Designed miniproteins, single chains, continued (2). Designs and how they scored, part 76

Each design is a single chain, and the fold is of that chain. pLDDT is the mean over its residues in the fold that is shown.

## One batch from the design tools (miniprotein)

Design m6642
Fold by ESMFold2-Fast:
Structure m6642 (fold): chain A 80 residues (1-80)
Amino acid sequence: AEAQAKRDRLIQELAAHTGRALAAVTDPEVKAQILKISLAGAKKIMDAVDAGNFEEAEKILRDTKAQLDALVAQEKARAA
């Protein structure tokens, strides 16, 4: 129950953040990179939760969100 609830919450948070990142960019290549990073992050989160490493799962979520934010910032910088 705890592992499933933690997985669901973390994956929902990642999905919401990914959706916002996709909405913030226009370049199809950047959208593809966002999806690739999000998918890799989701797999790492699920692996960490399944191993009982909840602190690591939270860290992976934060690190993945930061990577998505960096891609959004890089596209905006290129457009300027």
Scores: mean pLDDT 87

Design m6643
Fold by ESMFold2-Fast:
Structure m6643 (fold): chain A 84 residues (1-84)
Amino acid sequence: SELAEAERLAREQLSEEELQRRLEAMKALQELKEKIQAPSRDEFIEAVEKEYGKEVAELLREALESSGGASIEALEKAVELIKK
């Protein structure tokens, strides 16, 4: 699963505190995917843009297309905007 893979990679590169923050961000992404229920990544991004706006959609696209810290930072920013 995406959460398990992210946990494995983060455990090798990040402190325990940072790992926990990354896991929370990944859980938020999984909850959002369950809420949107889009069959593909592109449809998921389009649905997010319609519901939460273009900025959130671009951050999620960046998170899904990048790796490591950049991916997690983009995901965290998207989650913060969704909560507002």
Scores: mean pLDDT 72

Design m6644
Fold by ESMFold2-Fast:
Structure m6644 (fold): chain A 81 residues (1-81)
Amino acid sequence: MIKELEEELERAARELTELVKEALEKGDMEAVEKALEIVRKGQEEAAAAYAASPTEEEGLKKALEIALETAKEAIRYLKEA
């Protein structure tokens, strides 16, 4: 499951990167800023979940799940912009 979660996150990160590039080409700085804010908040949440977990494996899984959901949220935001 963790490896599949990592692969899904890598795909989402690539899609997010392309959408950010498209928004930058259009000059939509507000969409870029909002997407980056979503990612930053998700990173803070993922780090907190990792630190609070009783094992590194459980912490990594939770952090990846949060990171994936955050990436999907940012992707949705950019697609709707």
Scores: mean pLDDT 82

Design m6645
Fold by ESMFold2-Fast:
Structure m6645 (fold): chain A 82 residues (1-82)
Amino acid sequence: DPELLARMQEVRRRLLALGEDFAALIAVAALRAGDEETAERIVRLAEERDWEGLAEEIVRFYSKYGEEETGKAMAEAILKER
């Protein structure tokens, strides 16, 4: 889907410009899963520099798909990057 690919590239570009490599990876994963709202929240939280909220949103996203442990590891990586 060219539109989905363009959206993934836009979201990745915006988050990478902030130095948020892990957030970029996760927002793209959310878009691939059809979870547009989660991707939008990740971008907003990163742009607002709300690292605690970003970490919580990532855990919430992975928990929806039964991957709580992965979500916690990704959230910890984002907080350590600060």
Scores: mean pLDDT 80

Design m6646
Fold by ESMFold2-Fast:
Structure m6646 (fold): chain A 85 residues (1-85)
Amino acid sequence: SLVDQLKKLGDESDKLQGEFLDLVDNNASVEELEKIRERFKKLGDQLYDLAKQSKDNPVLQNQALLLYDQTQHTIDYIDSVIKKM
């Protein structure tokens, strides 16, 4: 179901955020930051696709878009960190 897909993507988002914080805390390389960035991009694409599929359920669509926006903010932050290295 779309609800199960949202839950799965939400769990993946939480996991990726934790992995990203660990990378920052351990002074990760540019290569490691670029790899996690691509994983966030893939997650964002999946969330956006889920939002498009959820047109008949505005609550689910809004939740998917909020997670998508959070994913984009994290990508922007990763880009800012890489530019300073």
Scores: mean pLDDT 89

Design m6647
Fold by ESMFold2-Fast:
Structure m6647 (fold): chain A 70 residues (1-70)
Amino acid sequence: MSKELADEYVEKIRRLADEVIAKDPANAETVRRLADEYIGEVYKNKDDPEKTKEAGERGIAELEALLAAS
């Protein structure tokens, strides 16, 4: 159940990280590390759908903020 939800959030986080890196390739290493941290939090909480959602949504929001910062 929550593994499928975790995989969905991880895929969204990876896609957003790729978009951030495409816009700001000089900070690619920092963006990859940030994405990996949130991916780890999502999988750590995979047995709890609410915590998986919280970790996933937070990672997405942070990466979206980096996109908006130009």
Scores: mean pLDDT 80

Design m6648
Fold by ESMFold2-Fast:
Structure m6648 (fold): chain A 55 residues (1-55)
Amino acid sequence: SAARLAALEAQREAQIAAFEAYLNEHVLPKTQAQVPRAVEIYTRHLEAQVARELG
């Protein structure tokens, strides 16, 4: 349903934001440059997981 899809999208966005914040707070300074790549990989993983659960 559209409502379920919207809820999953909102949850995904919140999870991505929380993951990025966590990395920026806890990752060593020398690895901070890797944070955008880690967020991108995590985003793709969540999108694939949602597609599997909705398909």
Scores: mean pLDDT 78

Design m6649
Fold by ESMFold2-Fast:
Structure m6649 (fold): chain A 97 residues (1-97)
Amino acid sequence: SIADMFAAALQAMGGLSPAQQAQVQALMQQYNLPASATPAVQLQVALQGGVDTLQANLDAMQANADNIGPVDMDQVATQLANGDWMTATGLYLRSTF
């Protein structure tokens, strides 16, 4: 599943510190994200510069929620497999709006 692919990528990063886990909870609450967004938020927070990129993307998505079209999940899976985890997380999060 896509969630299993996100979990595998997060494991490759060494998982999350307690501080990163707290940041995930803060972002989930701030943007009122569904539980299905959790694997993508976790992976993005694990990446260097990922929190700033994630916040910018979530702000843009929230501001333009009515204009977010359908997400190609095959594209998300391809980016995850290729190690482009920043692009994969951004695409996947669009599916939660």
Scores: mean pLDDT 78

Design m6650
Fold by ESMFold2-Fast:
Structure m6650 (fold): chain A 90 residues (1-90)
Amino acid sequence: KVLDAVPQELKDELRALAAAEEPDLERGLEVSVRAAVEVVKATGNEEAAKKVEELGRRLKEAIRAGDWEKAAELEKELLEVAKKAVEEAE
């Protein structure tokens, strides 16, 4: 399964974030983007994996710049690219 391609270290980081009492939004974003890239790479779609990685980088830059409107747009695009790649992998 595609989820099985996510490294155990990333799965452990995701569990730690979910169990945290205080949200760490930047750390959560970094781990989620890394997990999404690994999931998309597992589908064999190199173009989609590269796109997710580029969108994740731009999303981090938008957040650091305080451009929340741009960050929301980039997050939506990243999720659509990742979902499409996973659905096509069947």
Scores: mean pLDDT 71

Design m6651
Fold by ESMFold2-Fast:
Structure m6651 (fold): chain A 91 residues (1-91)
Amino acid sequence: SMEELLAEAEKLLKEGEELFKQGKLDEALEQYLKAEQIVAVLELHHIVNGEPLPDRLLELAARVAAGLGRVYEAQGKLEEAARYYRLAEHY
C-alpha cells in the first residue's frame, strides 16, 4: 500500500540519519538511496494519476534529498551534494 511505502521510506530516512551521525557514510548513503527509490515510485504514482503530491510526501522527499546532499558533501562529492541540496530546496 502507499501508506506502507511511505512508512518504509520514513524508516529508511531515520536509519540513514543515524548512520550519518555515526560517520558510516556508505551505509547512510545506501539507506538514503533506498528511501529515494520509494519516494520516486510514490511521486510517479501521483503524477500518472493527475494528483498533487501530498505534503507528507513532499516533506519526506525534501529530507531524503537533503540527507543525500549531506552524505555526498561529507564524501567530498561536491557536485552531487549541490544537486541534491538544490533538489531539497525546490521541494
Scores: mean pLDDT 91

Design m6652
Fold by ESMFold2-Fast:
Parts: C-alpha cells; sequence; structure tokens
Structure m6652 (fold): chain A 100 residues (1-100)
C-alpha cells in the first residue's frame, strides 16, 4: 500500500506539472512529463490490488489520453478542443487525489 500511494502521488504531481507546462505553451516539456507519467502509471498498474487503486490507474490513463489529445489540439490550432481536454485532465487528476 505505501509504495502504491507514493507512485500515485508521483503520478498526480507529474500530471499537474504537464498541465502547467501546456498552459505556458511548453509542449516539449509537457510531452517529457507525460512520458514519465506513463511509466509511473504502468508501474502502478502492476502493483494495483484494491478496487480504489485500480480505479485510480484507470483515471490516470484517461488523464494521459486527455493530455495527449490536448497537445494534438494545440498543434492543430483547435483552441476549444485544447481547453476542453485540459479541463478534463484537471478533473481526472483531482478525482485521483480524492482517492489517495
Amino acid sequence: MEEVRKLLREAVELARQAIEYLEKGDIDKANELIQKLEKVVDELRKRATTPEEKRAVQLLYRAIQALKGAIEAKKNGDEEKYQELLSRARELVEEVERLI
């Protein structure tokens, strides 16, 4: 349980940082953080045993997809889609924090 909680906190922090760098327009740094986040979530998936832990992993994968979609939308100049996906990522990360 303790190692899973540490990985969950690390994943939340990486996701928050990725959101901040996207808001600043630093797509390269955001992509770097998303790649680190994916590795942490893959480790979480292997260690998740409780329904709440498995739920947190599912929410984090959805947050990763939203962040990747936000980067794609920003590259394509789709500002509405970018804001929508960024908000979704924030909500998903907040839901994970409530499970910790």
Scores: mean pLDDT 87

Design m6653
Fold by ESMFold2-Fast:
Structure m6653 (fold): chain A 68 residues (1-68)
Amino acid sequence: VKLTLEVIDEETVIVTSSEDAILKTEKDIKLKKGEKVTLSILDLLNSKVEYEGKEYDINDVVEEIKLL
């Protein structure tokens, strides 16, 4: 699984996942393949990605970071 990040501002990021996955934060956020999800940068940094029963650190799955 790979994530593309689009940073809107100092607090906000858009995340796109290559596959269906879950962001594990204070509450779980469902990522659908190719769908854009907007969340806070703080929530993203405090999350892990769950894919096919395995957890990954954000740094291990980030493919691209775009500054908007």
Scores: mean pLDDT 82

Design m6654
Fold by ESMFold2-Fast:
Structure m6654 (fold): chain A 89 residues (1-89)
Amino acid sequence: MKVLEEVKKELLEMLDKHIAANIKPEELKKLKEKLEKAETAEEIAEILKELARLTYEQDPSAVDGEEFEKFLEEEKEKVIEYLKELEAK
């Protein structure tokens, strides 16, 4: 199934937009390199978590950092489960 390749393509496009906006371009370029090498749901979910963390650090909200980290870990687990379910179909 091409689901992981489609998600990866969408994430690469999103990263390119953030890099073009000069939002932590060096860190986002490193994430893009990791994403280009990513082949599993777990690798893609980890990159999504890192991207969300970088965007939070760029413009930190009133949300507590520990609450945000917990949210990222829960979302990573959900993304992994979702991607695996889509690939199994």
Scores: mean pLDDT 69

Design m6655
Fold by ESMFold2-Fast:
Structure m6655 (fold): chain A 83 residues (1-83)
Amino acid sequence: MLEKEAEKLAKELYEKIQSGKLSKEGLEALEKFQYVILNSEDLESDELTEATKELLETVLGKKVDDELATLVGKLLGEGKVNP
């Protein structure tokens, strides 16, 4: 199910971030994602979806569709998984 895949990706992303071994591009993508989440009132915004796609591709090397990226970004923004 899509929700389980989103939860798995959010957890993998969190573990990679907590490893402290992000590339320069990964750190920049993370900073952009954090900026968007802090300034977004809508967790289903296109801006959050795009920031989440960039973060997943840059940090995990995984390209995802908009629907999956929206779910991952929402989970990270809500703190339901440890991002």
Scores: mean pLDDT 76

Design m6656
Fold by ESMFold2-Fast:
Structure m6656 (fold): chain A 68 residues (1-68)
Amino acid sequence: SDEELLRRLLEEAARDAALRERGERIVREKAEESKAPEEVVEEALRNAGLLALQHEEHQRLLAELQAE
């Protein structure tokens, strides 16, 4: 039904927004630590959602490595 489709789209949008916010936070923290050029920070912010997913995968790999 259209209501179920709308609910799924809203849930997906909320997840995407959360990933973007998480990525932006990571980018800003890393930029402050490294004193990165403004243009690099802007490019990273444009890809914030993807960077958040990559960060989560990296943390998972580190946890697995420590478990070995």
Scores: mean pLDDT 72

Design m6657
Fold by ESMFold2-Fast:
Structure m6657 (fold): chain A 79 residues (1-79)
Amino acid sequence: MRVTITIEAEDDKAREAILATLDEISKLAGRFVDRRFEGNTIIATFEDFKSIESLSAMSILASSTVAEGAKRVEVKVEE
């Protein structure tokens, strides 16, 4: 199972806060495959999720980054 999380931050400070949150969550999720930056947009791709609970935690936390200044959050799951 491959998961791609796309987060668009409102500014550089929001991007830094979102990255700190995402790094904390990544310790609970599967393996990082790719992490890209395009301006204030963060694109993180994971494979080999340990459980559905880890996927749920990442989805919830990706949504909660809106509170940290995310303008857009998208979670895509591919099998």
Scores: mean pLDDT 68

Design m6658
Fold by ESMFold2-Fast:
Parts: sequence; C-alpha cells; structure tokens
Structure m6658 (fold): chain A 72 residues (1-72)
Amino acid sequence: DAALAGARVMLTDPAGAKEGEAAVRGVEEGRMSAAASAAYDAILLGEKEGLLSEEALQGARVALEAARSAPP
C-alpha cells in the first residue's frame, strides 16, 4: 500500500513524526481525507520551513498522492 508506505517513511524524521503518525492512523482506519491532510501538513513543513529530510518529504508526497487517489 503506497499510502501506508509513504506515511511510515514520514515517521523516520522526528520533525515530521506527528504528521506521520496521523497519516499512518488515517490510512489504517480508512480515513483517507485525514491521511491526505496530515501528509499535506508534512509537505508544508518540508518545503516552506525546510524542517524535513528529503526522505520524509518524499514519503509525505507519496502518502498524499496515494491517499487522494483512494476510491470512495
């Protein structure tokens, strides 16, 4: 599952751990809107603030794309 895999990569960076945990929980509970919101928040931390590793930022991008593509 690309959404879960991306969300788990977000957890590898302490700066993104809160958003990563929320994204993992969202995917596991089938709450893809919540998972996408958490991944988007992590992308803002990485791109706007420069607070995330390249790996965590890529994980967030993968999680966001996969969660947004989830069927209803």
Scores: mean pLDDT 79

Design m6659
Fold by ESMFold2-Fast:
Structure m6659 (fold): chain A 96 residues (1-96)
Amino acid sequence: MITDEEIYDAIADIASAIGKLLARQGKVDEAIEFLTRLADKFAPVHPDAAARLYITAANLAYEAGKKDVAKELYQRAIELGSPEQQAEAKKLLEKI
């Protein structure tokens, strides 16, 4: 049975892949904006899917040298994510 949660997770995975492709094309700012806008829309209805998008955007920001942006996005993922996502985001935040 396909649930709303499964649909949001699938959309988050596809969006993360699109964001990574945009970043590889040198469109890092566009990738971060795309992922964060989508995460902001998901946050009130599917916080776990939103956290995944924030983590992906934060990773792209960190790789581009945008450490302050990465810190903010990891923090948003910690606030919204599952315990496993919170642990992942905290571990990544410690590397910055």
Scores: mean pLDDT 85

Design m6660
Fold by ESMFold2-Fast:
Structure m6660 (fold): chain A 74 residues (1-74)
Amino acid sequence: SPLLEQIRALIDRTLERIRAAVAAGASETELGELLYAFAQEMARLVAQLSPAERAQAAALMDAFSAEVGALVDA
């Protein structure tokens, strides 16, 4: 699905940006801004998904949340 491909690409880009920001000593505010931008784009994509695609997107979002938590807590 092109929408699921866009979601995977968005997750990958956002994770790389968060890794770079954390490595640079970014503030909680800066990290919050990255997550807010991600949430806005993700909401737009998710609204267009079928029920089956939403289940796949939910699994991708769970993995993303776990990885963000690990990066911020490191």
Scores: mean pLDDT 86

Design m6661
Fold by ESMFold2-Fast:
Formats: sequence, structure tokens, C-alpha cells
Structure m6661 (fold): chain A 64 residues (1-64)
Amino acid sequence: SAVDERLRRASVSGSAYLARLAEETGQEVTGSAELLDDTQVRLTIRIGDEVTERVLSIDELEAL
């Protein structure tokens, strides 16, 4: 379905971005990507004690 494809894209791109942040910071990075609607994703990022939330389109997430 279109929802399954968007979820796959969000998951793949989110994972890639978290992996890149782990390389850049040298820290353990965890997080999740949640579909909010047809165009927007909530990306939650945890680095140590810091939690950051970003709202992005899938296209913006794929450009990170």
C-alpha cells in the first residue's frame, strides 16, 4: 500500500540519518520515525540524555 511504502521510506531514511549522527558524534544514537500524515514524519532522536524531535516531510528526511 502507499502507507507501507511511505513507512518503508521513512524507516530507511531515518535509520541512515541516525547512523550518520552516531558517526559524527561518536555517541550511541537511538530514535524513531513516525508517520504523522500523508506527507509528514516525526523524527525522534536520542543522544545520551538529550531528546530532539523534528517534523519533516519524507523528501526532507531523505535529503539529510
Scores: mean pLDDT 83

Design m6662
Fold by ESMFold2-Fast:
Structure m6662 (fold): chain A 92 residues (1-92)
Amino acid sequence: IEEDIKLAREVIDLLFRAGDAVDEGNYEEAKRLARQALEVAKKLKIGGPDIAGTIERALQAIEDGNAKEAGDLFLKGVMLALATIVELEIKK
């Protein structure tokens, strides 16, 4: 439980930083941060698949040149990770 909460917090930090990189036009940094968040999300026992799928869609949006969609998807990933933290705290 505590390890999964820590991993979900790491995902949130990485996705906020990826969103900032997209807003700055730094798409290579955004992809690097998003790939790191994806690897962390794959280690989550709860919520990981939904978060990972959202990050993969954000990476595809960057490749397609859709910066707005990529930013929206990074925010969605943050919201999913926050929901995972809440669920894990309730199950204590």
Scores: mean pLDDT 83

Design m6663
Fold by ESMFold2-Fast:
Order: structure tokens, then C-alpha cells, then sequence
Structure m6663 (fold): chain A 70 residues (1-70)
């Protein structure tokens, strides 16, 4: 099943924690959403664990969007 995973990373004001929103978009238009607050290290490890074609889009110093296409 083809899917696109969009990970939104928003750094907290102190820069130590990241609010992570994971949106999985399926080819049929179904969307699943998962949210969790992680440390910067946990968020980096999570991103590195995901499979697929990786595209990184830096929107600001606090907001990064990472897209995985499979």
C-alpha cells in the first residue's frame, strides 16, 4: 500500500523538547495522526528509524517538516 508519512517537528521554547506530529496519508486518502512530545535526541532517532524517500523542509529555526514517500 503506497503511503506518505509527514512528520512535523516543532521545537519547544526552551529548545530541549520537540512536539512531534506524524501524519500518515494513504493512497486512498485515509489519514492517520499521531502526536508525542520528545526530547531532541528521541526525535532525531525516530526520524532516522523511518523508511522511504526522505525530504527535509526547514520552515523556521523551530519548525521542520520531514516527508517520507514509500
Amino acid sequence: MEKIIVVSLVKEEDGKNVHVTVKTIYKDGKIETFEKTMTVEEAENFINSLEGEKTIEKHSDKHTLVTFKK
Scores: mean pLDDT 79

Design m6664
Fold by ESMFold2-Fast:
Structure m6664 (fold): chain A 87 residues (1-87)
Amino acid sequence: SSKRAVERFAEAVEKLGGKATIVDDTTLVAELPEDKINAELLAQILEYRFPDKVKVEVEGNRVTITFGDLDDEEAKEIEKLVEAAKK
């Protein structure tokens, strides 16, 4: 579900020292730590993995992410995708 993906993403961002604000069950705004995560790379990774289920808007180190209907396995993948954006 979208809500699970939002929760997983928020947790991953907070673990890396960023800030995540959950807007609703499908949407969140995250302020990424500039020195640790590349926001444009993160957007590319998420849109590549979930081309029909994720929309990402990038404004500097701030990303607005809207998740569609992800299953539980897809939602569990989110943390690893955020970690991949560190390199």
Scores: mean pLDDT 82

Design m6665
Fold by ESMFold2-Fast:
Structure m6665 (fold): chain A 68 residues (1-68)
Amino acid sequence: SPLEELREEARKRVQEAYEEAKKNGWSRDEFLARVAKILNELIDKYPDIPIEEISRVVAEAVREVLAK
């Protein structure tokens, strides 16, 4: 389903951004700026999914990586 594809892609992209942030010593603000770009790209890619749902999925993925 499109929602399952969105969840998988969001988790993958946020995880990659987090690994890049850790490797390069990014600040929290730099990491969050990357997350904002990912969110905007996912909104454009999944036009049939409500923006609030895409935002929740991305926020969930961010919470998962920050809990580690």
Scores: mean pLDDT 85

Design m6666
Fold by ESMFold2-Fast:
Structure m6666 (fold): chain A 64 residues (1-64)
Amino acid sequence: SFEEAIEEAYRFGYQLGVDSKGNLKEVQKGLEALRKEMEARFGPLNARQIYLAAVLGAGKGILA
């Protein structure tokens, strides 16, 4: 569901941030890939919300 996709995106972003070890290009690449996939599944407006959840997660993961 859309709600599950938001929660999953936050967790995905968090892990991406942790694993990046400060490599922001890898974070950006992962987030853009997620956005394109979510646009195909849920449309551009819903994909934006899912993308923002992943961005928030990534920020937290980088700081962890």
Scores: mean pLDDT 84

Design m6667
Fold by ESMFold2-Fast:
Structure m6667 (fold): chain A 65 residues (1-65)
Amino acid sequence: MEEEKRKKLERIAEFLEAAGARVVGIEGDTLTVEIKEVTPLTREGARNAESIAKEIGAELKVREV
């Protein structure tokens, strides 16, 4: 993985954790997160994160629990 891509995925993970999501892990180019409580903040955060991941050629997998 390119260092820049990895850093962007780590920043996405930090942002989603701050928004209330739980980071499950990074597997290759895939970041997996769980959203227990769907709020405007977590919904907007997940949408933004998915867009950024797509732009860098990575995948964001969001699980609602």
Scores: mean pLDDT 74

Design m6668
Fold by ESMFold2-Fast:
Structure m6668 (fold): chain A 80 residues (1-80)
Amino acid sequence: LAERAAEAVRRLALAQGFSEEEAEAAAEEMRAAGEDPANEPQVRAALALAEVELRAREEGLSEEERLALRAEALAALKAA
């Protein structure tokens, strides 16, 4: 989980125009957070939201479609 979330956050940061150093720092912070089981819900949420943002950018989704996917991902996390 932590590594997958770290990679998604790193890719999103690069896509948003952050430097490689900044993107790796964000990924390292996510890996560190994932080492603590108490942070698992937050790490899962970060992964889900990062994957939604990356998909929206890759597929050229509208703001409305992006917000709908984000809401769906958050609802799925709340149901788990």
Scores: mean pLDDT 75

Design m6669
Fold by ESMFold2-Fast:
Structure m6669 (fold): chain A 99 residues (1-99)
Amino acid sequence: NKEEAVELLRKAAEKLREAIAAIRAGDDAAAVAHLKEAGELWVEAAKALGLPPEAAERVMQTAIETVEGLLAAGDRAAALELVEWLLEVTELLAKKLEE
């Protein structure tokens, strides 16, 4: 269902914004928790579109692990850029599906 996928992606975008705010506040645990919530919403969006959820799971797990690694290394700027990029991609997909 395209309409359901758009709603799920918009919720994922909200969770990604919460992750960005948490990184800016220095709350890495909250940032990772919000990223995991965004990943779950992305997987549900894939299911709503009739796509295999495993690919969405792998992509989101890789992105989350990369952000965790960057934060652990103290590269907060790169972690922020990656989450901001994920937000842009998520918003673009929601917009494209809504047209």
Scores: mean pLDDT 89

Design m6670
Fold by ESMFold2-Fast:
Structure m6670 (fold): chain A 70 residues (1-70)
Amino acid sequence: SPLLEKKLAEAEARLAELKAMDPADPAWRPRLLELRTELGVLKLAAAVLKDEELLERVVALERELAALEA
């Protein structure tokens, strides 16, 4: 799906931006939570469409996001 590919690329870009931000910035946590929500929606969409490649990519982004909270 072109829309899901676009959303995945947007999520990857947002993760890169979040990694470049200072975690002490008041905007950091709201952006992290927003990205987490978007990844959850993409994961559900990938599961419904049975798109294993998209699902694996979303799971990898979720792991990177979780590592930023550690």
Scores: mean pLDDT 85

Design m6671
Fold by ESMFold2-Fast:
Structure m6671 (fold): chain A 100 residues (1-100)
Amino acid sequence: AGNEAFEKGDYEEAVKKYEEALKNATTPHQKVINLTNLAEAYEKLGKYDQAAKTYLEIAELVKDNPWLVAQLYRNAADAYEKSGKTEEAERLRKKADEVA
């Protein structure tokens, strides 16, 4: 449902459906999938601050995978940079380099 809305370019509807799927997520794996889709939908809507925060939420769920945490910090940094939060982006890039 959410993926169908995303493919149609209806990103507001995609966000709504991914949020509902996230509420019904019963495993960390399901939560990561829905949060990843939600972050991508936020980026398509130009909601870069929300996208960055969503990537950081995913990083907390996958803390035992340093490589993936570093990648998520860089994704969050790129989103913050697009939202004009350049100092926050720089901090996250340094943190990513320290984790990986």
Scores: mean pLDDT 87

Design m6672
Fold by ESMFold2-Fast:
Structure m6672 (fold): chain A 91 residues (1-91)
Amino acid sequence: MEEIRQKILDSMSEEERQLYEARVALLKEYGEKFTKLRNKAIEQGNEELLKKIDELYREFLGRVYRATSVEELEQIKAEFDKKIEELEKEL
């Protein structure tokens, strides 16, 4: 995977590379956050909360993949941090 990733990065413009790297970093960070939330909801048997978490993560993925700038990714981060905090209050 590292070799393939480097070849992809080498073929991109500087702007495309920055966006790609920011996108990958954001996906890793929030993948971990959402996994922790899902695990807590599963442990509590809270099916309704689990559904909300899964729907929010799906929306997050769609927003991140459609983002065309690093600034847009920062806005997504701010929005979803608030939404995650609200879900944590329901735990």
Scores: mean pLDDT 80

Design m6673
Fold by ESMFold2-Fast:
Parts: sequence; C-alpha cells; structure tokens
Structure m6673 (fold): chain A 63 residues (1-63)
Amino acid sequence: SEVEKNQEIGKLIADGYKAVAAKDKEALEKVLKQLEEFAAKGGPEYKKILEEVKKELERMLAQ
C-alpha cells in the first residue's frame, strides 16, 4: 500500500541520517543504494526528492 511504502522510505531516510551522525560509511552506502533503487522505480517527482536526499546525505558524510 501507499502508506506502507511511505513508511519504509521514511525509515530508510532516517537510517541514512543515523549513519551520517555515526559516521558509518558502510551503513550509509547500503541506505543510499536502497534509496537509489526506490528512486529508479518511482515517478519523476519522487525520483527527484530521493536523489536530493541522497546527495545531502553524501555531502554531510564527506564533511
């Protein structure tokens, strides 16, 4: 369902931020890969949002 899909994506985003806070590159890379797979399956607006989140998480870890 749409609700379950949104909850799963929200969990992945939250896990991404946790990985950045912990500076756990391996966990972050796993989350980013899953976010990329979700973006590839979604519509244009959805893909754009997930790609922006991915870029932000990668940037935060790189600092």
Scores: mean pLDDT 74

Design m6674
Fold by ESMFold2-Fast:
Parts: sequence; structure tokens; C-alpha cells
Structure m6674 (fold): chain A 62 residues (1-62)
Amino acid sequence: SAIEKAKKLIEEYHKKYGFVNRTMVALAMREAGLSDKQIQKVLSLLPERASGKEAIEALEKL
């Protein structure tokens, strides 16, 4: 699913950089084919800098 693809991309960002930011999460979600509304909803749940786990938990609230 698009959500599973976004989770994988977020995990790859976290592995590479040790964190994710809102730009990384937005890029992962866009690449996975999620809508701008879904991206905005997830980003509203996140601080500017988060762990991959926090970003994935926000994504699961879609």
C-alpha cells in the first residue's frame, strides 16, 4: 500500500540521518503517492524534528 511504502522510506531516512524532519516525511509520503491533504494531516501531528518511529505512528493515524 502507499502507507507501507511511505513507512519504508521514513525508516530509510531515519537509518541514514538518525532523525526525520517534516520535509523528509512530506517527500516520503509524496513518493508513496499519498495526497497533499494526507501529508498536511500527518505533518500537523509532528514536531520539526522527530524519530522515524514518531513519524510512522503519525502516519498510522491516517
Scores: mean pLDDT 87

Design m6675
Fold by ESMFold2-Fast:
Structure m6675 (fold): chain A 62 residues (1-62)
Amino acid sequence: MEFSPEDVEELKRLAEELTKEIREFDKKNPNAPSEEVARFIGEVLRRIGDALDEAIKRQREK
């Protein structure tokens, strides 16, 4: 399956925002327990998954 240029740009933007969010979380919560860090990362990954599903849906709609 091929993504449109717009979908590729959106995924790139999300990857950059994810990196920023992880860095901000680490900066503000340096002593957060591993379970809390894992939960935060899991939630962000789920959001990316949802965005990827929407991009795939748009590809199928032409």
Scores: mean pLDDT 71

Design m6676
Fold by ESMFold2-Fast:
Structure m6676 (fold): chain A 66 residues (1-66)
Amino acid sequence: GPPSRELGEEAAEALGISVEQGQAAVGTARAARELFGREAAVETLMERAGLSREQAEFVVELAERA
């Protein structure tokens, strides 16, 4: 979809990771949010991607703008 690459690039710049990792993080946040809600998406990113709560919340907000 149109926001996936652009959001991945924004996440990559903010987190200091690759664009591919940023796209994966946004995709994970989107999927978890659709299935289990916002808090579950934040917790999934913290546990699976090793992000801080602040970083995870930022990625979830990017996914919500999609």
Scores: mean pLDDT 79

Design m6677
Fold by ESMFold2-Fast:
Structure m6677 (fold): chain A 70 residues (1-70)
Amino acid sequence: IEQYVEDMETAMDSQGVPENIKEKALELIRNAKNLSREEIDEKADQLLKEGMPEELVNAVVIMALNIQKK
C-alpha cells in the first residue's frame, strides 16, 4: 500500500495535479480495502471531473482493485 501511495504521489506531482485532488486520489488508494467497486468507480469519476488526467485516474483504479484482491 505505501509503495502504491508513493508511486502515485510521484506520478501526480510530475503532471502538476493540484494538492487537493492529489490528497483525494491517495485517500482512495489508502482506503481501497474498505471501499466497494461502485465506491471506487464513483470516486474515480469525481477525480476525473475535478481535472485529474484520465491516465492517472485509470492507474488509481487499477491500484485500488489490486489492493482489494488482498
Scores: mean pLDDT 78

